Designed miniproteins, single chains, continued (3). Designs and how they scored, part 32

Each design is a single chain, and the fold is of that chain. pLDDT is the mean over its residues in the fold that is shown.

## One batch from the design tools (miniprotein)

Design m9161
Fold by ESMFold2-Fast:
Structure m9161 (fold): chain A 64 residues (1-64)
Amino acid sequence: SPLQELKRQLAVLQARKAVLQGAIYLYEKINAPKEEIEKLREELEETQKRIEEVEAQIKALEAQ
């Protein structure tokens, strides 16, 4: 089912978001270079956009 596959993709993306948030927290705590923290924040922003795209697709399919 396309809906089940999208829900699976959403779960993977949510897990990736959690890992990135944890990495940012750790890097800030150890005073890592600002460039490294910014790279992680960019990956988090990209992951969040993908989450929003998948959530929009799920809503569209559930409305059918």
Scores: mean pLDDT 89

Design m9162
Fold by ESMFold2-Fast:
Structure m9162 (fold): chain A 55 residues (1-55)
Amino acid sequence: MEKREEALEELREHGERLNLPEKALEGILEEASKRTLTDEELEILKRVMEDLAKE
């Protein structure tokens, strides 16, 4: 649980730094909470966040 919570906080902070819309950030965090967050999954989600921020 704690490792997952830390990973979710990391994703939240990353999205806030990218100035993502709240709906996009919420969707990513919801998807992340349903998965086993490995380092690979975290990198994939961060790239998705970066692509969304480009718009």
Scores: mean pLDDT 75

Design m9164
Fold by ESMFold2-Fast:
Structure m9164 (fold): chain A 70 residues (1-70)
Amino acid sequence: ASGYLKAGKIYLNAGDIDKAEQYFKKALEAATTPEEKANALYGLGLVYRKRGDLEKAEQYFEEAKKLVPE
């Protein structure tokens, strides 16, 4: 679970947006805690923001915030 999240972050930082999405989706499917799920959803939000899909990015960010509200 955490391994997929780390891989997603590495690929996102490297600019490999397609692999970043793949690993964040795997992290979301493997998530066992609200924190892991929120981190994966936030990662997907960052992916869609980099693709210019701001509406979908906002949807993922809001889902993540609902799991770990400040």
Scores: mean pLDDT 82

Design m9165
Fold by ESMFold2-Fast:
Structure m9165 (fold): chain A 125 residues (1-125)
Amino acid sequence: SSDAERIRAAVDTLGVAFRRGLDEALRAPPERRIAVLEALGEGFRKQLEELKELINNSSLSESTKNALLQTLEEMGRTVERLLAEAIAAARAGDLDGADAALRELGRALDEAVQRMYSILDEAES
């Protein structure tokens, strides 16, 4: 596989794993909600670092690498903010607020994944 194919597969894996984690968090009872959200954050940070390393070690152009890394940095900041909001809401017993933050997080993830696909498609054109 090309480096672009490997990165696309890693983006797919990140998206699927995180959507699965968001679904688990949305379905979690109040007593488990914080633990599930903390596990989701830990898993995301690990996968984000692995994807950054894959991009940096690739043979992609510097402009393509910079565009992908910028998208990941923006996504990372959004994930940290919205997870913190969801955890704070859950601690306060505000499950509707926690769910709203998680839905916004899912939307932000989908937008970031689509942006990374567009960057990769342009690099292969």
Scores: mean pLDDT 88

Design m9166
Fold by ESMFold2-Fast:
Structure m9166 (fold): chain A 55 residues (1-55)
Amino acid sequence: GMHKELLRAIGEILSAIGDIFDAELRGDEEALAEARKRLEEAKKRLRELEKRIKE
């Protein structure tokens, strides 16, 4: 089943959010940009997995 893939995608989203907070606290603009990009990629992957499960 898709269970492990969904958990992985959710984990990637949570990790990216944590990295965004860390980068903002450090004032690291490069790390912030990379973390935001990873978040968008993880969100896209989660949406694709959701469509495959429901449709």
Scores: mean pLDDT 80

Design m9167
Fold by ESMFold2-Fast:
Structure m9167 (fold): chain A 90 residues (1-90)
Amino acid sequence: SVEEKLEKAEELLKKAEEALKEGNLEEAEEHLEKAVELLKEAAKEQGKELEGEIVEGMVLLSLGVGDAIGDREFGLRLALKVLKEALKEL
């Protein structure tokens, strides 16, 4: 169900935030990727497939900015903020 996917995405967001706080950047990114996929599936089920794709694009851009400036932690923080805001609107 949409509700189960959104709840799971929120759990993964929290795990990504915890991993980032501990300096586990790879684990944070893995949880972030899984949360984005669940958000996209939930958005698609609600007829908001384009909105889900836009959120993924914003997350990828955030990670790309972090890489470009040599601050992967900054990119992950920005991406997590994007995902957190998107989950409030679905």
Scores: mean pLDDT 88

Design m9168
Fold by ESMFold2-Fast:
Structure m9168 (fold): chain A 68 residues (1-68)
Amino acid sequence: MKERIDAEAEIALLEMKAFLAEQDGDYETAIKWYEEAARLAREAGDVPTAEMLESKAQEARKKLDEKR
């Protein structure tokens, strides 16, 4: 299942990119990457991971609102 392995790797990479964007204070970019990772997780059938990533995107939105 090479396709499934590739999806897991992409999800992990996007989650890392989102995390790094958060560390840089770029919450808008972090939200984008978390949402993209959640979308890929749902396409891969990994609903728990998708829900977790959607929650992280919501948390990043709260931080963005806090910054303003």
Scores: mean pLDDT 79

Design m9169
Fold by ESMFold2-Fast:
Structure m9169 (fold): chain A 67 residues (1-67)
Amino acid sequence: AQADADRLGEASRLIVELMKAGKSREDIIEELQRRLGLSREQAEKLVDTIEKVIANGRATVAELRAA
């Protein structure tokens, strides 16, 4: 539970940072696999989740800057 929660937090922040840097979905997935040891499927699901939050207007520019 602790390791999963900590890793999810790190993954979410990394995804947001890479999106702010204009990285492609494939680049973000590759970085998640390299830095956090996530499988491709795990990385894809996390990226999809963050993209949906942003697309639905729930993640603001302020939130992205704070991450």
Scores: mean pLDDT 71

Design m9170
Fold by ESMFold2-Fast:
Structure m9170 (fold): chain A 63 residues (1-63)
Amino acid sequence: MIASAVKTVANTYVSKEDADKIGKAAEEASHLPREELIRKVEQAAESVGVPADMARAAVESAL
């Protein structure tokens, strides 16, 4: 699951609570096109202090 992979990577850079928020955003966007999913995860990651490039890499590794 994309959400699980993204949450695992996020846990390396942020608290468990913030990683859970990023994972939830990925789950909610999982039925959207790839580019839209990446954009949603990038926005969620940036809101908790994770660089967009790191969030993008996490999603790309799961796809």
Scores: mean pLDDT 73

Design m9171
Fold by ESMFold2-Fast:
Structure m9171 (fold): chain A 73 residues (1-73)
Amino acid sequence: AAAEAAIRAAIDAAAAKLEELGLPSLAEAVRASLPGWIEAVRSGRMSADQVIDMLESLVAMAEAIQKLIEKRK
């Protein structure tokens, strides 16, 4: 279950980064999404790489949004 381990690690990394950004509710939502991501990969709807890329994109977007909010003040 290397794919499952990689997805779990990516979820933990994304959630930790979101917590660092001051978004604990979003971090909890990301952690809660783990069963859905595992099922998407097991059903062949997504690859593990696609899930990891999406989680990395979510973190990057959260960082960009935080930066935009700070510049607006």
Scores: mean pLDDT 79

Design m9172
Fold by ESMFold2-Fast:
Structure m9172 (fold): chain A 69 residues (1-69)
Amino acid sequence: DEVREAAEEEIRRVEKDAKEAYKKGVISPEQYKEVMELLREAKRALEQGDIRRAIELIRKAKKILEEAK
């Protein structure tokens, strides 16, 4: 399933971006924790077959990283 594979890849990308942002001091420990929690919930949604919810959670995580610029 290309949509599911794309969502799984996006979770990996956002996780990497969050770790780098935290390492560089661009985001707070609280923001990092929130992003990682959203990505964990997105992974759980994918495991349950809820692709729509997974994409919504990924978008929320990405927004936190974008607002931290």
Scores: mean pLDDT 84

Design m9173
Fold by ESMFold2-Fast:
Structure m9173 (fold): chain A 84 residues (1-84)
Amino acid sequence: MEKERKKKEEEEKKKKEIEKLREEAREYLLKSSEYTVLGIKYAVESVANPENEEARELLRKYNELSLEYGKKAEELVKKAKELE
């Protein structure tokens, strides 16, 4: 009975770790989406005012941040899948 309980506790710990990784991935996806919206805002501004270098820099910055956070979310999802 003791060995079966320890095995269940280890499986429970793995499930909690997977859930935690999925929750973290969700947070990174939300952040990526926020940066995507900001990128779109500055893309529109850049088209309206092509001489506005600041809008072009912010567009590039937020596009890079969106990709970085999206990639972090993908890595967390992959880790969760590997633990299954």
Scores: mean pLDDT 83

Design m9174
Fold by ESMFold2-Fast:
Structure m9174 (fold): chain A 92 residues (1-92)
Amino acid sequence: MEEALRLMEEAARAFAAGDLEKAAALLEKAAELAEEGSRLRALALYNLGVVYEAAGDYEKAAEAFERAAENAPTEKERESALAFAERAKEKA
């Protein structure tokens, strides 16, 4: 859990610096370290989708948002992630 949070903080800094490739790699690693079905894993995957949208990779963004939905602990969080996935698919 602590290592996943650290990687997410590093990813946020990489994203702010415009290093989208580094941000995506750090968020994938954070998601892998987070527990399956956890809010932390869902959040890492959601942020990964945001990074891919910023990079213009809408297909990967949609996939990341769908993976976030699969790990979302509430129906509202799941529906929100699926809405972002659908939006990304429209741009792909």
Scores: mean pLDDT 85

Design m9175
Fold by ESMFold2-Fast:
Structure m9175 (fold): chain A 65 residues (1-65)
Amino acid sequence: MEEDLKKARELLAQGKPLEALGYATEAISKDPNNPEAYRLLAEAVRRLGHQSAADTMEAKAKEAE
């Protein structure tokens, strides 16, 4: 769990949002109520050019809090 979130953050910092997306998704699969995982997913899809999807994921992060 924590390793998946850490890896997603590192990949986003390296400019690898597609790979970060995979790790954020895995973190959500392990804990669907983890707001940090949804925030990282939102950032990854935003960097991939999907602003509306990113906004939806940010809303889910707030709901999971």
Scores: mean pLDDT 78

Design m9176
Fold by ESMFold2-Fast:
Structure m9176 (fold): chain A 60 residues (1-60)
Amino acid sequence: SAHAMARAAAEAAGEEAGKIALEGAAAGGPEEAGAAASLAVNLAGGEAGKAGAAAGAAAG
């Protein structure tokens, strides 16, 4: 279903965001980990929103 596809895409985006945050922590410590986490959350939000819109259009 379109809903299941949107959820899968959001989960994939969340996993990628987690990976970016971990790499930031390894590279620069807590301050850079915080910056990387903020970027990762922003990217995940954008990807999830775009996937949801595409799935909604497909369902109609």
Scores: mean pLDDT 60

Design m9177
Fold by ESMFold2-Fast:
Structure m9177 (fold): chain A 99 residues (1-99)
Amino acid sequence: MKLKIRLRATVPLEHAEEVKELLQKMGLKIVRERRVLAADGTELVEIEAEGEFDISKLTPEQLEEINRALQELLDVLARTFAEGKGRGELEVSGALPAP
């Protein structure tokens, strides 16, 4: 049984490459990238990523690797906001798993 996951993230321009690398490590493909301007004048990049996972063929090790990359992504985003002197909005949207 195959599950398709789609994520959207908006990040500061200078951190967009780092976020894209982590999304790709999770097995997601970057399907769209757009520049946007935040209300505070910060240049942001909206990144859409899509991945297809066959849950019945994923090993526990592969699931752990995906989860580890996800944790690293969340840590990078949190660190970016804490260390960044830029004001920006971070939106993370995940699709609910299929029933």
Scores: mean pLDDT 66

Design m9178
Fold by ESMFold2-Fast:
Structure m9178 (fold): chain A 74 residues (1-74)
Amino acid sequence: SELRRQAVALVTAADILYIAAKSGSENAVEDLEAAIELYEEAIRLYREAGAPEEEIREIERKREEIEEELRRLK
């Protein structure tokens, strides 16, 4: 479950960046872009680890929310 552990760490890092962006950081766009990349890598690792599709879909929804937020800021 090393891949799963790495995926969890990436999701945590992405969540932290999203919180930073929402807190009024002057690097909000860059933080959101980085969070999207981390979620995408986490999804890849979860799929490789054979995680349940339901769990993968939940992370995909989080990525989609951030992508929508980023579009609103651009």
Scores: mean pLDDT 84

Design m9179
Fold by ESMFold2-Fast:
Structure m9179 (fold): chain A 52 residues (1-52)
Amino acid sequence: SAEELAKKLKEKGYDVTLEEARRILSAANQAPSGTERRKAMEKALEEIRKKK
């Protein structure tokens, strides 16, 4: 879930809101292969970091 993703990212030192976690999951769901899904999540996280 987005809540669990936000919690895990905070444990890794990322200041991510629930809404930002939802956007990361949405990007992952648009790329349904394992490696591409992970890359989509990393790209979404970097876009969030660049705005802050």
Scores: mean pLDDT 73

Design m9180
Fold by ESMFold2-Fast:
Structure m9180 (fold): chain A 99 residues (1-99)
Amino acid sequence: AAEEALRAGEAAAEGGRRAFRYAAQGEGPMAAQGAAAAGAAAAGAYAAGLIGARRGDAEGGRRDAALAAEAAAGAAERAGEPGREGARAAREGAREAER
């Protein structure tokens, strides 16, 4: 249970970190804002895993981590073409978190 929540948080956070790195390759203020938001969402995914582990709520931890990764995907899309690749990575992290 605790390890499952931590694993989900790590998978979702890695997706969000990849979304941040791809969005950071974009140019202009929208890409910078998207990258910052994706980075924050990645941190949130990790935190969701930790909270789920501490509470013994693996299902809640997985759900909240996946939601954070989806938020990272939406943020990364603001960076245009590189942001779209980042969004795919974040959504893959969300799917891994739900398993």
Scores: mean pLDDT 86

Design m9181
Fold by ESMFold2-Fast:
Structure m9181 (fold): chain A 65 residues (1-65)
Amino acid sequence: SMENLLKLVEESIRDFLLSMGASEEQAEELAREATELYKELIEQGVSSADAFEQALREAVARLKA
């Protein structure tokens, strides 16, 4: 289901940000925002792989700012 896919995307991005040294609070917030971007991109017809890459890049860029 879409809900299960979005949960997996959010968990994957959160875990990646934590591995980069993000705090739990930062990782949860940035992963949530990135998952919302992923959903919007999928709804616009972007492929799942490209949507995930873009969402992950945005989360990483925000963490490094």
Scores: mean pLDDT 89

Design m9182
Fold by ESMFold2-Fast:
Structure m9182 (fold): chain A 61 residues (1-61)
Amino acid sequence: SAAELEAKKARIDAALETLLATAPLDVAIRVLEHERRLAEQAGDPELAAYVDALIAELRKR
């Protein structure tokens, strides 16, 4: 559902905020790559695409 997807995105966003405040950028990217794999394994292509977009944005920094 849209509400479930938005809740999952919010969880990823909150985790990323904490990671960027407390860890090096490369560690944050590796954690997001793990979250992307979990989304793919769960059959959630919309969440996987969202995480991919976050990874791409961080890699431009």
Scores: mean pLDDT 85

Design m9183
Fold by ESMFold2-Fast:
Structure m9183 (fold): chain A 82 residues (1-82)
Amino acid sequence: MKEVLEKVKELGKEAIKKAEEEGASKDVILQLKAHVEAAIKAVEEGDLETAKKYLEIAAGIAEAAGLKKTAELFREAAEIVE
């Protein structure tokens, strides 16, 4: 579990940085951060299914906003929590 938590934190942080680099609006960044925090909390509570769902939602938000690389990072994070 520690390895999954650290990887989700690392990829979540990288994805938020990438979203800022790809020109995401402040509102989109706030939404992505909220989903990353929810995913981290779910991993800490041992609920990997809920964590994966939040990361997949974040990927969908990023994709809808045109943030292709950010969406790819969130999908990678979602795969790790399986």
Scores: mean pLDDT 85

Design m9184
Fold by ESMFold2-Fast:
Structure m9184 (fold): chain A 65 residues (1-65)
Amino acid sequence: GPVLERRKKLIEIAKKLKEEFGVDLSTAYRALLYLEAHPDATPEEIAERFGISVEAAEALKKELA
């Protein structure tokens, strides 16, 4: 159902961030959940909040859009 499809999509994005930027899966997943709740958050804000690079935060925003 839609809930499982959403969860699978978020996990796939988190795995991509791990492969491309070395971001932990749990960190990437929490950042994705934060961005879904705060879609106006900047890449710089996300990077500072989750301890990831600005480039990883930009990729995260792009994948979720």
Scores: mean pLDDT 82

Design m9186
Fold by ESMFold2-Fast:
Formats: C-alpha cells, structure tokens, sequence
Structure m9186 (fold): chain A 74 residues (1-74)
C-alpha cells in the first residue's frame, strides 16, 4: 500500500513540474494537460492517504490559474 501511494505522489509531482514548465513557456494547452494529470494522481493518492490533501489543493489552484489565462487569450 505504501509503495502505491509513493508512486502516485511521485507521478503527480512529475506531472505538476511538467505543467509548470509548459505554463512558463506559454504552452497553456500542454500545461492544462499535465495539471489535469497531476490532479488525477493526487486524487488517487488522497483516496489512499488523506495527508496528501495539500498537494491536491495546490494542483487544483494551479490548474485554475492556467484555465483562467487560457480563457483570457480567446
């Protein structure tokens, strides 16, 4: 069980990092894709261990910011 939550958290962190890199480069489509991937992994991690809730909250906040920027570019 511990191995599964650690794998989910690491995958979520990697996706979050890739999303942040894409956002910094102005690639909002790629950023949204990776932030959604990070959310999926952190939601699964929180289901196994609620102590990871802050990581999920951070990923949700970062996705919201990118989605707001995406709407502004229309």
Amino acid sequence: MEERVQELVEKGREALKKGREAYKNGDLDTAIKYFKEALKYFEEAVALDPRYQPMLDIARLELKKVEEDYKKKK
Scores: mean pLDDT 82

Design m9187
Fold by ESMFold2-Fast:
Structure m9187 (fold): chain A 69 residues (1-69)
Amino acid sequence: SAEAEARRLAIEITLEISKAGMNDEEKQREITRAVARDASPEVLEILIKMLSSNKAVTEELQEILKEKG
């Protein structure tokens, strides 16, 4: 399901940021794009809601969504 895929990607983004990008907004954007670039628009919309507390991640996800529609 789209919800299950979004949850999987949210965990991956959060884990990768914790390893390499906790204090680096540019790195957070790079990680977000690398993980979410191939996600469907439906998955991206759910992912934006799940990660809404992180501005850098949310802004990058919104840019990816714009590129797909």
Scores: mean pLDDT 86

Design m9189
Fold by ESMFold2-Fast:
Structure m9189 (fold): chain A 78 residues (1-78)
Amino acid sequence: MSPDFEELLRETREALEEARRLAREGRLEEARELAEGALRALEERLRAGGAMLEPARRALEELRALREEVLEVVREAS
């Protein structure tokens, strides 16, 4: 993968893990914004270029699952 892409995947995962912690703390709005923003930015970049990377595709599926976990907690608590 390109170095920029690997960095973006890492940053997105970190953001989603932080969003999960914020959701646990009851900071639901911040958690939702962070999770949605991070994954949206990643998905836009994947569609604009580099979308055919097999390792990135698998990582994206894992990150999408993590985002859904965060958003589910937010929805349940709202």
Scores: mean pLDDT 73

Design m9190
Fold by ESMFold2-Fast:
Structure m9190 (fold): chain A 60 residues (1-60)
Amino acid sequence: GAADEAARARFLAGARAALGRVLSPEEAQTVLDRLEALLAAGDFEAADRLAREVYIRAMS
């Protein structure tokens, strides 16, 4: 529905901004493609976990 589409778009926009600060453009796009696939499957928990794990690892 429209609410799920808006939530998905908002999450991806935030992830793109955050990951773009710590990853190369190519690395960020690879992660964003995986996040988009998880969100399309309705798996917000896995998407959030992946984004957090990648961000923490990039800062380590």
Scores: mean pLDDT 83

Design m9191
Fold by ESMFold2-Fast:
Structure m9191 (fold): chain A 76 residues (1-76)
Amino acid sequence: SGEEILERARELLERLREALEEAGEDPEKALRELEEEVLKRTLAKLPEIKNAEEALELALKVLEELVEKKIEELEE
């Protein structure tokens, strides 16, 4: 459901925020850049999206990919 997708997204964002704070990064700036990229990639695939649930699932997948990449960069 959409609620489950939003809960998972919240957990991912919380984990990223903690990693950013530990690395001495600005969480506000990094999260803003992440939000912009998620929206950009989700909107680019909008013609392929059949409904709101599918759009949320795509946005979550993009968020997961970007969060994983950012955490990897912070671990360097």
Scores: mean pLDDT 78

Design m9192
Fold by ESMFold2-Fast:
Structure m9192 (fold): chain A 70 residues (1-70)
Amino acid sequence: MQQAKELLNQGLHFFSNGDYDKAIDYFRKSAELDPSLTVDSYRFSGDAYDRMGDHDKAQQYYAIQQKLAE
C-alpha cells in the first residue's frame, strides 16, 4: 500500500510538471500494485490525456472511473 501510494504521488508530481506520459505510467503502476487506487488512477490518467489533447482517450478513462466509483 505505501509503495503504491508513493507511485501515485510520483505520477501527480510528473502531472504537475507537464510530463503527462510519465504521469499516466505511474498512475497505472500504482493501480496494478494497489487496486484500491484504480478509481483515482483512471481519473488522473483521464485528466492527463485531456491535457495532452486526447479527448477521446480522456472520455474512455472517465467512463471507466465513473463505472468503478458508481
Scores: mean pLDDT 84

Design m9193
Fold by ESMFold2-Fast:
Order: sequence, then structure tokens, then C-alpha cells
Structure m9193 (fold): chain A 56 residues (1-56)
Amino acid sequence: SLRARLRELRARAEELGSSSGVTEAQIEELVEALAGEGEERLRRLEAELAEALARL
């Protein structure tokens, strides 16, 4: 899910010594905002995030 990908990205950023400062509340807020943009946009963003995580 998009939530899982965002949490994973945050965790990896913090592991690399970069504190993102991103809270769980901010992740939920982003997911809720993106849900309003439609299924196709969510699918595309989730794929882009998965690819970004693979490059970390």
C-alpha cells in the first residue's frame, strides 16, 4: 500500500543518518489527500515510490 511504501522510505532515510522528521500523522494526511485524486494517480505514485525504494 502507499502507506507502507511511505513508511519504508522514511525508515530508510533515517537509517542513512538523515532524519526526515516525517510523522505518522503526515503520512496519513498525504494518503488521504491523494485518495481524492483518483485510483490511477495513486497507482502511478505507488509504483514510483516502490522504484525509489529499490534505488535506496
Scores: mean pLDDT 66

Design m9194
Fold by ESMFold2-Fast:
Structure m9194 (fold): chain A 76 residues (1-76)
Amino acid sequence: MRELAEEAVRLAEEMARAVAAGDLATAEELARRAERLLREALERAREAGDEEAARELREAVARRVAEGGRLYAERA
C-alpha cells in the first residue's frame, strides 16, 4: 500500500509540473494514473480497516495538488 501511495503522490507532482509547462495532455494522463493508484491504495487501506492511513493518503495528495496550484498562482 505505501508504495502505491508514494507513486500516486509522485504522479500528482509530475502532473503539476506538466500543467506549469502547458502540457495539458500529459497532465491529464498523469492525473488518470494517479487517480487509479490512489483508488487502489485507498481500497487496500479500507480492506485492512486502516482508516487513518486512508485519511493520511487523501490529505497528502490533496496538499500536493493545492500547494502546486498555490505556487503557480503566486509566481504568475
Scores: mean pLDDT 69

Design m9195
Fold by ESMFold2-Fast:
Structure m9195 (fold): chain A 50 residues (1-50)
Amino acid sequence: MNMTPAQVSAAGILASIESEEETGKRFGAPDLTRELLRRALTEGVPIPRE
């Protein structure tokens, strides 16, 4: 129910990716990155670390 700071950050990144797609600045979109961000937003799962 409560969004974690990670989910809030993921939402911001997802919005940036969506905006870039609309402006056509991106090519060969990273589907995996977008899917991971969407899952992090929904489940609160951390994005993979190095």
Scores: mean pLDDT 57

Design m9196
Fold by ESMFold2-Fast:
Parts: C-alpha cells; sequence; structure tokens
Structure m9196 (fold): chain A 60 residues (1-60)
C-alpha cells in the first residue's frame, strides 16, 4: 500500500537525519536524497510534503 511506502521512506529519513546530526552530510544533501527517493518511488504528494517542511525550516 501507499502507507507502507511512506513508512519505508520514514526509516530512510531517520538514517539521513542521523548522518546529518553526525556532520557527515549537509541538511540540503539529506533533503535532496530524500526527495530523490520519493521521486524514484513515484510519490509526488510526499515530495510536496518534504518541500513544505524544508521551506518551514528555512523560514525559522
Amino acid sequence: SLKEKYQELAQEFLELMREYKDGKISFEEAYERLKKKAKENNLPDFIEEIDSIYESLKRK
């Protein structure tokens, strides 16, 4: 189901965030990698959600 794909992407997101917190990748690199994964899985709604989160964090 679509929900299962979102759950798998959430796990990838957590791993990318850990690498970001460890200083191994930039926040922008983590964002771009996650967005690429969403595109590969054909999840445009998830891409829009990622973009909204990224914009919110930039404004803060």
Scores: mean pLDDT 74

Design m9197
Fold by ESMFold2-Fast:
Structure m9197 (fold): chain A 77 residues (1-77)
Amino acid sequence: HMSPGEAALAATREAFAEIRAKSPELLDGTQAVLRDAKGANRVREAAINPEKAKDLTESERAAAQLMRRIDEAGRAT
């Protein structure tokens, strides 16, 4: 009964809660990356190419993991 968009939002909330549990500063950095179009594109590329993930900051890696969880939730519906 949930749309893929609703599942993605639920996964986003869960991932943010997990990031915040590790560090509130990491969550702030992750949100900043996602708000910046260039940062979001860099993170999306790293989600596809593991070699590019090695050059990411901690906040960008957290954003990449978040994007992966969103994609997985979308695939489940």
Scores: mean pLDDT 69

Design m9198
Fold by ESMFold2-Fast:
Structure m9198 (fold): chain A 73 residues (1-73)
Amino acid sequence: SMLSEGEAIAYALEISIAVAIALIPTVSPEEARELVRENEEKFEKYKDKLSPEQAARLEKLIEEARALVEEAE
């Protein structure tokens, strides 16, 4: 079966945030902040399409990304 819109969005955001987390230690602090900001904007834009469990998981990943940016500074 095809993915629902919400499932497709959740997977795309999870991948995007995971890639950002992997890249944060390898880029400048400015680029790292931009990666987090872009993913926060995408999350807010599509939050209403997500299940509560998907939203909670993505929020945790964003928190992890944010913590890594703070450690890199």
Scores: mean pLDDT 82

